# Designed miniproteins, single chains, continued (3), part 43

Each design is a single chain, and the fold is of that chain. pLDDT is the mean over its residues in the fold that is shown.

## One batch from the design tools (miniprotein)

Design m9559
Fold by ESMFold2-Fast:
Structure m9559 (fold): chain A 64 residues (1-64)
Amino acid sequence: MAFADDPDAARKVAEALVERGLITPEQAEELIKESKGTVAGLAKILLDRGLVTPQELGDAAASL
């Protein structure tokens, strides 16, 4: 899956989560910065803080 190696992949996943109403655009920007723009870092922070479930994160990624 190419989006794991895409430098914009974390941003695209965060935007998909905002579109689904799971996080706000402001939360998306903060989380991307904390993750250093990596999908793996973004996913860990989202799941660790309980902001999304693994299923919701996977659904957002699959919508890309």
Scores: mean pLDDT 75

Design m9560
Fold by ESMFold2-Fast:
Structure m9560 (fold): chain A 63 residues (1-63)
Amino acid sequence: MMARAEEVLGRVRPDQARQGVTALLNGDEERARRIAEEAARESGLDPEEVYEALKFVVDSSLS
């Protein structure tokens, strides 16, 4: 859901969201997961939710 992805990423630092999206666009899933874990820890979010939000943004951009 676009609205959910925006909500999750709105609670993450913009630089972390951008870096995570860039990592996924480059096929670096390991880096994207690391960024999601750090962002989730700082924001009190679930790392899975942050990672899924990053993937949703990338998938939407490639469509």
Scores: mean pLDDT 78

Design m9561
Fold by ESMFold2-Fast:
Structure m9561 (fold): chain A 75 residues (1-75)
Amino acid sequence: MRKVVAVVGPTEEAAQAAGDAVRRSLGYEAALEKVEKSMEEAAERALEKARRLAEETGDEFVDGVVSLELPVEVP
């Protein structure tokens, strides 16, 4: 049985990279969303997408969000 988790990133590429890491490292399926308005809004959209995908496939929905934040550059 595969698990489905919500994944959000600041860009489409970041979300895809995080999703690929989740699939590769944990064997989970990832529902990807890009931040458009806020991280919270993107997380809500990704969670809804993950829930629907789990229902469609019969996989287990993981009630959580994997977020990739931009690295904080310190001077």
Scores: mean pLDDT 75

Design m9562
Fold by ESMFold2-Fast:
Structure m9562 (fold): chain A 82 residues (1-82)
Amino acid sequence: DLEELAKKLLDLVVGLVKKIGEEKLLETVRESLREAGMSEQQVEEVVDLIRKAIEAYKEGDIEKALEYAKKALELMLKAEAE
């Protein structure tokens, strides 16, 4: 279930932001996705969606945060299917 995976992704991202900070997390994600063979365009799209999910979560808009997390997950899964 994509929605359940998006919820787990959002929880993980929020937890990591608290431990290492937002910028460090986003840079780590960017490097990991590059190493996994994603294109620069796909990497930046995923990073931007995760950043937007974090901002929506901080604003208390959990529904919007989940939408961004779901979009990020869809993009990552599409890249893996290649």
Scores: mean pLDDT 83

Design m9563
Fold by ESMFold2-Fast:
Structure m9563 (fold): chain A 71 residues (1-71)
Amino acid sequence: GELRKLITELIGKKLRLIGLKLDLERLKEKLKTSSGEEKEKLEKEIEELEKEIEELEEEIEELEEKIEELE
C-alpha cells in the first residue's frame, strides 16, 4: 500500500534528520574552541548543514501532509 511506503520513507527521513542534528551539535561544540581559519571553515560547514536540515524538515512536512491526506 502507498501509505506504508510513505510511512517507511518518513521514518527514514526522520532518522537522517536526527543524524544531521547530531553532526550540527558536534560542529557547534568544535566552533566554541576554534579560531582563525578553522573557525571560518566550521561556520561555513554549520551554515551549509543548517540549510540541509531545513530542506529535509520541509520534505518531512510535505510527506506528513501526504500521509495525512491518505489516512
Scores: mean pLDDT 85

Design m9564
Fold by ESMFold2-Fast:
Structure m9564 (fold): chain A 67 residues (1-67)
Amino acid sequence: MEALQAHERLTEAFRARLADLPPEVREAGERSLEEFRREIEQAIRDGDTERVRRLTEQARRWLQELE
């Protein structure tokens, strides 16, 4: 489950950054992460392996930009 693993890593990195940000920014960030997680889970449920692959790459790209 590479997509969920990538999302978990992104969530950890983002939360480390969120600790130093205003509450409003933290709320927006948490919402975005949760929305993205739902999209990954839906793609997995649909058996859409191509979409899962794209979402995994998107999460990795976001992680790279965050770090």
Scores: mean pLDDT 74

Design m9565
Fold by ESMFold2-Fast:
Structure m9565 (fold): chain A 89 residues (1-89)
Amino acid sequence: MEEKKKKIEEAKKLIEEAGKKFKEAAEAAKAGDVEGAKKKIEEGLKKVKEAGEVIKDLPDEEAYKGLEEAAKKAEPLALEAAEALKAAE
């Protein structure tokens, strides 16, 4: 129980950090810093991958429930970053 809870909290923190990187990427792209935006998107994707590795041994339903709030917050930020980068080209 304690180990499972710690893994969910760690993955949640990584997803929140990814969302923060995607927000920074969108701001960089809107400012015309295409290279900075790309770097921040790569950093965000790395955090998402790390979160997936942390929870890979957990049942999908428990992992989803534990990360639902963080995932719902991060998904729109990732989409905004991708759209801002595309518009900056």
Scores: mean pLDDT 78

Design m9566
Fold by ESMFold2-Fast:
Structure m9566 (fold): chain A 78 residues (1-78)
Amino acid sequence: MDAAIDHAMDVYRKKYSELLSQGYSPEDAEKTALETAAKTASEKYGLDPETVRDTLRERVSAESDALLAAARAASAAS
């Protein structure tokens, strides 16, 4: 699972940036990138696409919170 999610994150970042550069809204770009990344990773690793999509969405949210927490910790330590 973790390897599949790491691959999905790479696909997500690439597709999200591509769609934004094409003039898609952040909301539409996120939805399309998540679906594309989950499908690609599920096909590569033989996993359920819905499970991969849900886990990927949770991972993106968790990483966002962790990045924010890390930035705050660095500011407090300095």
Scores: mean pLDDT 71

Design m9567
Fold by ESMFold2-Fast:
Structure m9567 (fold): chain A 58 residues (1-58)
Amino acid sequence: MSEDEALALIREGVAAAQKGDFERAKELITEGLKQLGYSEEEAERIAEFIVNEIKKSL
């Protein structure tokens, strides 16, 4: 699997969070991070952190 596909999922997730779709954002970012080699637990924790940071800036 290419890093480009993982990064595309993360970018799509960030865009979803900016539109207020936080559930979709978390799912997309988690899947992208898992493709980059993070464990499911690590990916979920990082995705939650990213989504929460975007929420604070809205």
Scores: mean pLDDT 83

Design m9568
Fold by ESMFold2-Fast:
Structure m9568 (fold): chain A 75 residues (1-75)
Amino acid sequence: VEAEIRELAARAQAAYEAGDLEAALEEALRLAEVAREVDPRAAATALAFAARLARELGREEEAERLFEEARELAA
């Protein structure tokens, strides 16, 4: 699981650095799902990153939902 989390984080970062916001969002959401039960802080961080990407893409409702999920996991 930890190895999967690191791999997904690396893919999300690489996509973001390449300017592929949609791919970065997809990888960040996969990271959040994998991390949710084993590392809630990592999942919250991934959801917050995904929310920022969704907002950058103009997906406001999705961004708001993802920020709320991140806040709940970080509490």
Scores: mean pLDDT 82

Design m9569
Fold by ESMFold2-Fast:
Structure m9569 (fold): chain A 74 residues (1-74)
Amino acid sequence: SLQLLQQFAAQARALGVDDDTVRAILDVLASDLPVDQAVAQIDAILTAAGVDQDTRDQVVELARQTLLQLQQLR
């Protein structure tokens, strides 16, 4: 759902994640990867971008919830 992806992007930006990092995460969310693999890639993207641990944990949890909601719509 485009709406779920847009909601995730807005929440990640509100947590201070930069636009380039958010775009990379959105690509992972749209890629039909299994949840655990997608979450691992997202955590790696956030780590490479220098996002602090507290913000990373929050964004990873938001991504996990978004992926679970996307699976319910497929």
Scores: mean pLDDT 85

Design m9570
Fold by ESMFold2-Fast:
Structure m9570 (fold): chain A 84 residues (1-84)
Amino acid sequence: MKLSFGPFIGKDPEEVAEQLRLQGITSFVVDSVEEAGKNTIIKGYAVDVDTGKIYYFENGKFVEVLDGSTEVDLTGATIGFFRS
């Protein structure tokens, strides 16, 4: 599944995580980028709903920061939403 996180920026982390879980996507609320990284098995995204910054992880390691308008492939991904 491919999407951009733009529509989720400024929303409640618990609300957006639940919406994605109902679509079969592994998503949850985290306290920090570090917590999101620890919960990433293969690949994951940590989404700051306040700033719109997206932190991309592979194998529990930070790779890069993406823009909320960037389309990403969620296949096999774990997504953590947080507030800064």
Scores: mean pLDDT 79

Design m9571
Fold by ESMFold2-Fast:
Structure m9571 (fold): chain A 66 residues (1-66)
Amino acid sequence: MEEVEKKLRTSIESLKKALESGNRTVLLVALHEAEEVLKEAQEAGVDEELIKEMKRLLKEARKQLE
């Protein structure tokens, strides 16, 4: 659980940086990685607020890619 939470926090920061970069390729890679980490975190029962934050960022990333 602790390791998955750390991985989720790191992925959240990476996705935020990708969103700030404005680079579509960087954002696509970060989105894919973030979706995998979110799935692991949900299965591991990580804190709901962190799950909610990641889901919010993923939604924003998908909007930018539309």
Scores: mean pLDDT 81

Design m9572
Fold by ESMFold2-Fast:
Structure m9572 (fold): chain A 60 residues (1-60)
Amino acid sequence: SKKEKLLEEGLELLRKNKDKPVDELVKIINEFLEEILKKLPKKDAVEINEELLKEFDKLL
């Protein structure tokens, strides 16, 4: 589904950029979240955001 593809894209983006400074990683994630809000219902975008925040927390 579109939601599943965007979630995987977000997770890959996070993994690919995990070695970058936190400020830059936050910028990348925020830009991605802005884009998914335009493409998905708010509920689905919120669920993706929650999953990305869980993965981000593991990197800190």
Scores: mean pLDDT 79

Design m9573
Fold by ESMFold2-Fast:
Structure m9573 (fold): chain A 76 residues (1-76)
Amino acid sequence: MKLSQESVENLKRFAEDLLRLARELEEEGRTEEARELRELADRIREAAETDPEEAFYYEVEASLLLMRLAIDDIEE
């Protein structure tokens, strides 16, 4: 399956947003979470051009990580 060009562009924008958030987390001392977000952003960006379906799966993984980060902020 191949995603549309619009979907590919959306995945790239999402990866850019993840990289921005990772920089903010790193500044706050949350270096491990920042590393995980950067890794996922890089995978999404690379896969968006070569395997957009794979990039979509990484987008789901990133969304789960973001949810976990939100829970961690509350549950400490």
Scores: mean pLDDT 75

Design m9574
Fold by ESMFold2-Fast:
Structure m9574 (fold): chain A 60 residues (1-60)
Amino acid sequence: GPAIYRAIGDYVARTPEELSFKKGDLLEVLERLPLGYVRARSLATGEEGIVPAAGLELVE
């Protein structure tokens, strides 16, 4: 199945390309990027953006 991650804390986007999330949000990781970033899609909102991988834990 898809690589599903859970947010371990809140994150506020710092640029238009980044995604904001709340602790406990589920995100599908679409692509691994340099410097510990991933492109992810929020399962709650359907919004896509760049997030720091260190803010996420693997669920599935």
Scores: mean pLDDT 84

Design m9575
Fold by ESMFold2-Fast:
Structure m9575 (fold): chain A 64 residues (1-64)
Amino acid sequence: SVEDILEREREEFLRGAEDSTKKAIEYKKQGKKNQAAAFAVTSILLYAMAGEPEKAREALKKVE
């Protein structure tokens, strides 16, 4: 059903957002600011697409 497809997509966006957040934090620790920023932006967009704006805000705070 459409609901099953939307739920699957949401789960994929959440997984992608979490992975991108981890990469952003790791690149930030390495001083690779451009790579960190790219993954931070990706994470925020994916959390937003998943309907998780609070997690997007938390991810932004962690990479600042």
Scores: mean pLDDT 83

Design m9576
Fold by ESMFold2-Fast:
Structure m9576 (fold): chain A 128 residues (1-128)
Amino acid sequence: NPVDEEARKLLNDLTDQFAEDVRKNGNTLDAVRQVTRERLLEATEYARKNPSELLGGSFYALAVYYAELGNLPVAALALAAAYAAWGRDPELVERYIEAAENSDRELMEELLREGTAWYDRQVEAKLA
């Protein structure tokens, strides 16, 4: 499936870019956290200017992946990028960013659960 191939390439490119940015900033734990956050905030801004269903799907897959790893701040930021790419409400996108910035675990878990439920409804609507 070409869509799955493009999503996989984007995820690989983002992973490689995060690894490069970490290496450039000296491999400290704080540098890793900061670089990953900065890259996802840049991705969210790019996505707002360049809306795309494929880009949204790729960031959503990234969000699910990091949520399963227990990295809720990265998952919330990736979901913000997905929603920006899908042209969703800017206030909703900002709420995800704020939850990650404040390390509000309970709010991040709630927003990720709501995001997953919303995406499932969009998939069902397209299949109906």
Scores: mean pLDDT 70

Design m9577
Fold by ESMFold2-Fast:
Structure m9577 (fold): chain A 80 residues (1-80)
Amino acid sequence: SVEDEILELVGELSKYVAEVLKEDKSPEVKKLVEELDKKVVELGEKLREAKSEEEKKEVLEELKKAVEEFKEKLEELKEK
């Protein structure tokens, strides 16, 4: 189900964030993690309010976008 895909993605994201923080505890990385965590919480609220499969798919797509944006910002920090 879409909910299962979201739960799997959140679980993988949690593991990924833990590894990122293990390697780099800089204020910049911590801030990116905090911003991502806030976004994940907001998407969790939207998922609980979602009544249709379409609304749940929208949450999944927003989560995927948030993860990609987080990875892009991390790569920008690694380039310097």
Scores: mean pLDDT 82

Design m9578
Fold by ESMFold2-Fast:
Order: sequence, then structure tokens, then C-alpha cells
Structure m9578 (fold): chain A 79 residues (1-79)
Amino acid sequence: SMEEEIRKKVEEIFNMSEEELRAKLSDEQIAAIEAYSKETGVSLKTALQKALLAQYAAKLDDESRKLLYKVWKEYLEKL
């Protein structure tokens, strides 16, 4: 199901190391994410995860995108 695919993708991103997350993003994206982390106090790893999640979300329809962010929120609350 779409929910199972989304849960698997969220779990994959959550379990990635900082090095693995950096490998999925451009140098320009990483520089912007590092600036965001510094300005907001959000951990660099969390900021990288959010950026990669947003990149994936951009490829989804509106309903799937809403489900993705709901699952991400649930995942953060449970882990």
C-alpha cells in the first residue's frame, strides 16, 4: 500500500547516518541546510533528514504528501 511505501521511506531516511544523508544531497543543498541548522538550533542530522524528506515529498501527489508528513510526525513521537 501507499502507507507501507511511505512508512518504509520515512524509516529509511530516519535510520540513515549523516554521511549517507549528505551523499543524497548536493553541496549547495548541504550548505543551505547547515545554515538553517545554525539559525534554528535544529540538529544537523534532523535538518538533513527533513531536506531529503522534502525532496521525496515533492515527487508525490497532495494526498500522499499529507500522509508522508503525518507518518514522519508519528515516527518522531514513537522513536
Scores: mean pLDDT 81

Design m9579
Fold by ESMFold2-Fast:
Structure m9579 (fold): chain A 70 residues (1-70)
Amino acid sequence: MEELKERYRELSLKALEVLETKGEAGVPEAKKLVEEAIRLLEEALVKQGYDKEEVKKKGEETLAKEKALI
């Protein structure tokens, strides 16, 4: 669980770094990093015993919000 959370944080930080370094040109790369981070979070939650369908729904909601922020 913790290793997956750590990778999620690392990917989120990389997305922020890409936006800071490249600005507008980094948006597509940052979005891909955010998608990867959400997928890792979904895997971590399923391993923790959460229902796969509930995790997918929450992941889709979170991804939509994070993409809107970028």
Scores: mean pLDDT 74

Design m9580
Fold by ESMFold2-Fast:
Structure m9580 (fold): chain A 80 residues (1-80)
Amino acid sequence: GILEDIRRLAEEARKLGLEKAAELLEEAGEAVEKGDYKTAIEKLNEAAKVILSDERLPVERRVGLALRLIGIALDIELSE
């Protein structure tokens, strides 16, 4: 589900050394667990922006991760 997808992305971000993105994704997961979907969407979008700005990763990897996060945010918004 959405929560499991967020947790997997947080683990991927942490393994890639994207500490700020991982923190934001963990906060998004906590917001989903609490039913705070507005905060979850905001944190997912912030994480996507942080990832896109991280020059340590190839552009293709950054775009792929960001699109996955934006997709999850849209799934949450459409599920309300």
Scores: mean pLDDT 85

Design m9581
Fold by ESMFold2-Fast:
Structure m9581 (fold): chain A 85 residues (1-85)
Amino acid sequence: MDKKAILEAIGLVLRAIGLLLDLPLVKSIEEAEELVKEAEELVEEARELLKREPDLELAKLALEEAERALEAAKKKLEELKKKFK
């Protein structure tokens, strides 16, 4: 197994956790939209890694965490949209 793939997977997991930690700090629709875009980019990168390394459990975990971050970011965006309606 390429050590680079393991480091890429760990990096994606840490980025997903970072987005989840930033959620309570997001106060505007614009900030929430930026968070959603960053999470969508993470999901795409995680999918590409999993396609290259389908047997790497860390790659699967990275995709699961990235998708979780995207769902949370989208929920935050919807909450802010309701607040400013």
Scores: mean pLDDT 83

Design m9582
Fold by ESMFold2-Fast:
Structure m9582 (fold): chain A 85 residues (1-85)
Amino acid sequence: MNIEKGKELADEAVKLGNEGTAAAKAGDAAKAAALGKEAAKKGIEAGKLYFEAGDAASGAGATLVGIGGALDAGLVAGDLSASAT
């Protein structure tokens, strides 16, 4: 069932996004970037499944959580790279 699979992926995206954000705050840019990328990928997959099932609100929410995690990780990685140069 697409909704149930979407929920599983959305829950995984939230977990990965939180882990990525925690890694970013700890200054581990490489781990944060990897976790953020994985969170975004899972969130986008969940969003696609929810949109296909007709649940646009859950789809948007899952996608935004994944993207938010990736953006936070990317911002910290960028800041650390700028500080290193």
Scores: mean pLDDT 65

Design m9583
Fold by ESMFold2-Fast:
Structure m9583 (fold): chain A 73 residues (1-73)
Amino acid sequence: ASAEELLEEARELEEKARELERRAEELERRAEELEAEGRLEEARRLRLEAEILRGLAGIYRGVARILREKAAK
């Protein structure tokens, strides 16, 4: 693979990570609203979904870092 292809893939993964992080933030805000309403079970489900999305974003950022390191060599 060319260095340019690795950098392009890294940028795409970083953008996907940002999108997932934005979605997680929105779910966390919605969970706070549900907690204020006493809807604790629904809030817990949204918080779990947000945690999964943040975990996936972290994986994408980790892969992007590896791709950038390979492109630099």
Scores: mean pLDDT 89

Design m9584
Fold by ESMFold2-Fast:
Structure m9584 (fold): chain A 67 residues (1-67)
Amino acid sequence: MQELKRKAEELLKEAEEAIENNDVEKAEELLRRARELARQLPPQEQTRIDMRISGLESMIRLKKKEL
């Protein structure tokens, strides 16, 4: 459980860095992987990670609009 949570958080951090580097495709791939891991977590932990994924997806949408 903790290992999956840590891995999902690392993927979210890498996705944020990819967004900062304008690598939208890589960011989307990393968010998909994080969401897959989140599905294996309890509902409470899944909700927290899903909220972070939602925030990063909003950043990706803004980047795509600018590109």
Scores: mean pLDDT 80

Design m9585
Fold by ESMFold2-Fast:
Structure m9585 (fold): chain A 56 residues (1-56)
Amino acid sequence: SELKKKLLEAIAEVLRAIGDIIEAELEGDEEALAAAEERLKEAREKLKEVEKEIDK
């Protein structure tokens, strides 16, 4: 279903952002860390929107 695809894509974006945060911390790249944290915030908001569509 379309909702399942959107849910999986949103989850994948969250997981990728978490991976980017871990890599940035291991490398000590403060700019990459800040960018990855912003991407995680955006990914979490997208996930919330998909969850609202499922509750309808």
Scores: mean pLDDT 84

Design m9586
Fold by ESMFold2-Fast:
Order: sequence, then C-alpha cells, then structure tokens
Structure m9586 (fold): chain A 77 residues (1-77)
Amino acid sequence: EEEELAKEIEELLKELAELAKDNLELAEKAVEEAYDLLKAGASKEEALELAKKMGLSEEVAELATRYAELMVEMDKL
C-alpha cells in the first residue's frame, strides 16, 4: 500500500537523520549509491557492504540500504 510505504520511508528518514546527524551528507550519498546498485540488479547485501565501506556504522548502513530499497519500490508504482 502506497500510504504504508510512504510512512515507512518517512520513519526511516527520521531515524537515519538522528543516527547520522554528524554525517548526513555521507548517509544521503550512501542512499543514492545503494539505490543505483539495487536498480542495476545488485543484491541488498552488496548495497549494505557499499554503505559500510563509505564509513557508516552498521546500523546507519542498514537504514540507508532499507531506505534505498523502499525508494526502488516506490519507483515501480
């Protein structure tokens, strides 16, 4: 459902902003890179590994990867 997906995206974005407050620019870039990888057919594990390599903590990397997954799902609508 579109409303539920949008709400999950909003909640994830808020958590990501709080956890990555000192590095929001890096977190945003990680989301963009993860989104591009997922859209190109890469696995979520590959996207998560990229976010970690960019210097994000595991928790922030997981949130960024999940947010990118939801963005890909939104694009399919």
Scores: mean pLDDT 77

Design m9587
Fold by ESMFold2-Fast:
Structure m9587 (fold): chain A 65 residues (1-65)
Amino acid sequence: GPARERAVEILMEKGGLSREKAERAVEAMLSEDDAGRRLYAELAQRDMGLSEEEREELLRAVLEA
């Protein structure tokens, strides 16, 4: 859905991932509960250099998917 695609686009455009890697990362996040999704967003911020705003957008997109 639109929220899932938004999460993929954030990881591609801001995280620097290929589409295939971004889709796999979002799928992994969606397999987690809300606490796990928050942790994955924090790890993405650390590992990919996302801003706090970009992390919050990623988390919102994953929670809405």
Scores: mean pLDDT 86

Design m9588
Fold by ESMFold2-Fast:
Structure m9588 (fold): chain A 68 residues (1-68)
Amino acid sequence: VEKLRKEALELGEKASKAVKEKNYLEAAKYTEEMARKLLELAKLTDNPTLYAAGGILLAESTFYRELG
């Protein structure tokens, strides 16, 4: 689980950098990958907070794709 957490953190940093650069398609890709890692963590740890966080990030990924 620690490896998944570190991977999610790294993806979050890449998504943040992409947003600052106004690279919204890149931000969408990294945010979606982060969401997938958090949902996998939620399933492994049975943590409803992580499940909710993953869902929110999937919505944000869709929003960034809409921005283009």
Scores: mean pLDDT 79

Design m9589
Fold by ESMFold2-Fast:
Structure m9589 (fold): chain A 76 residues (1-76)
Amino acid sequence: MKEEAIRLVEEAAKYNEEGNYEKAIELAEEASKSEDLLIKAYGLFVMAAGYYGLGNYEKAKELLEEGKKLLQEALA
C-alpha cells in the first residue's frame, strides 16, 4: 500500500542519518518499486544519499538525475 512505501522512505532516510547506508539503500530500493511517481522519486533520492555516504558518487549522481526526472513528471 502507499502508506507502507512512505514508511519505507522515512525509515531509509533515518538509516542514512545514522550512517547505516547499506540498510538505507535496501529500504529505499523497496520504496522505489512504488507505482506512485512521487514516492518512487523520493526512494531514488534516499538511495542516492546512501550511495553518496558510501563514497560511490557516480551512482549517487545517476540516481539523483533519475529521481529529479521522475519528480518533474509527477508534478507536471
Scores: mean pLDDT 83

Design m9590
Fold by ESMFold2-Fast:
Order: C-alpha cells, then sequence, then structure tokens
Structure m9590 (fold): chain A 75 residues (1-75)
C-alpha cells in the first residue's frame, strides 16, 4: 500500500507537470514527463492489483488530489 501511494503521487506530479509544459508550448518536456508518468503509473497499477478495492480507490483519490494541486501551482 505505502509503495503504491508513493508511486501514485510521483506519477500524478509528473502528469500535472507534463500538462503544464504542454500548455506552455514545451512539447519536448511534456513528452518526457508523460513517459516518466506512464512508467510510474504502470508500476502503481501492478501493485494496486494486489490491494483491496477500498485501497485502490484511496490511491486513485490521492493521485487526483496531488495532480490538481501540482497543476494549480504550475499555472
Amino acid sequence: MEEAKELAKEAAELAAKAEAAEEAGDLEEAAKLKEEAEKLLEKTIELAKKLSEEEQLEIIRLAVETAKKVYEELK
């Protein structure tokens, strides 16, 4: 659970940064950040498959909250 939460936060942060970079017109940086976010997301999903539905929902909620916060800070 803890490792999945950590990876989910990192993936969400990178995804939010990628979105901000794309809006700024930095397509190269956006692509790089998206690739890193996807790799962390894949690892998070693999770990989450071993968790309960309740724990999976907590991870999703945490990721969404993290992404929104980081994206707002980067605008």
Scores: mean pLDDT 78

Design m9591
Fold by ESMFold2-Fast:
Structure m9591 (fold): chain A 58 residues (1-58)
Amino acid sequence: MELAVAVEDYAGTSPEELALKKGERVEVLQRVGPHYWLVRRLSDGAVGLVPASKLRLV
């Protein structure tokens, strides 16, 4: 399982994007492009796209 942590809060701007709080942990499911990753939020299992710049691999 590949894990990442949100480096800052992210609200999302579209229905396909996932909101995160700084310090929130996610599982990286797929790198869909150079700028966005498909992730699962570990707190509730929600899945969505997040800018890769908002995440740090752990």
Scores: mean pLDDT 82

Design m9592
Fold by ESMFold2-Fast:
Structure m9592 (fold): chain A 66 residues (1-66)
Amino acid sequence: MEFLVTFTGPVTKEIGTVLRLIGDPNVEVERVGENTYRVTYSGDEASAEALYEELKSLPHVKVERI
């Protein structure tokens, strides 16, 4: 699954999720803008959907499927 993650404010509570993304061997992160990242998840579909819903629930974060 691929999605765009945009941080619309200072990274605070979101830092835990960002660190998990960087540390996950199934995650590829590419910076495509100042506060926008392309995230590719190569693990199972259920985990990918759970990650998408988690990111979508964060304050000051925009997530878009691509």
Scores: mean pLDDT 73

Design m9593
Fold by ESMFold2-Fast:
Structure m9593 (fold): chain A 63 residues (1-63)
Amino acid sequence: KLVEELRKRLREVAEKAVKLNDPILLYKESEELIEEAIKKGVSEEEAMELAGEVVDEAEKKLL
């Protein structure tokens, strides 16, 4: 499912960003994944909610 694929990819990006301690990479690659998912048919609201959850969790580790 497109939503599950997006969640998986967002988590991969978050894990990479935390490992590298790179918040710019987190935001940039997350934005690209959201845009791609919306283009594939995921609603903007759904994509943004998933991104918010994953990014928020990663930001706590980057604090």
Scores: mean pLDDT 80

Design m9594
Fold by ESMFold2-Fast:
Structure m9594 (fold): chain A 77 residues (1-77)
Amino acid sequence: MYKEQFEEAKKSTEELLEELRKTSEENREIVEKAEEEAKKLLEESEKKLKEDEKEALKLALLGALKVAEALLESKRS
């Protein structure tokens, strides 16, 4: 279950990032940078997997998505 829940969170994160990329063509560069950061965070999280840390991993993935949204917003001034 632990690994399966992490895989589900990862897949959901990837789907949302793909949707952001598709709808944010004007800000594509920012979205692509956010995707790279999210991917790196996923790799770091996977290396540090512990049995009771899957919830923290899900929160980290949600945090990465929130950062992507913030980067899109910060483009405007």
Scores: mean pLDDT 66

Design m9595
Fold by ESMFold2-Fast:
Structure m9595 (fold): chain A 56 residues (1-56)
Amino acid sequence: MEKAIEFLEKMAEHYERLGDREKAATYYEKIADLYSKAGNEDKAQEYRERAERLRA
C-alpha cells in the first residue's frame, strides 16, 4: 500500500506542476480511497478535501 500511495502522490504532484488540477484531484481521490480501505479515515478525509480544493 505505501508504494502505491507514493506513486499516486508523485503523479498528483506531477499534474499540479503541469497545472492539470483535475488530474491531480483524481490522484488525491485515489489516495483517499486507499486510506479509507486501510481504516485510516483521518488521512482519507485530508486527501478528499485536497482533491475538492483543486476542483474548486
Scores: mean pLDDT 82

Design m9596
Fold by ESMFold2-Fast:
Structure m9596 (fold): chain A 95 residues (1-95)
Amino acid sequence: MKKRIELAKQLLESEAQRFRAEGDVETAERIEKLIKEGKYQEAADLALAHEQKVRDEINKQAEKETDPEKIRELTIRFVAEGIHIAAVEIAKDLI
């Protein structure tokens, strides 16, 4: 249904804005371009790949970190990335 594609588009646009706010302007612009071209599945796959990479980078940082406050911050970010991965998977199912 048309409403499902619109919701998927809104979820992917939200993720692109989050990447931009976090400093990954290049990935945000690539996702926004794919959305404009109607390539929603490719946009979702790119968002998932980026979030998976960020999650893996957070995990590697956490493995060598000994400061409890920094470990807590990294753990919160790791959990947040998992939630966003789930949101993009929902968007992909709506396409």
Scores: mean pLDDT 83

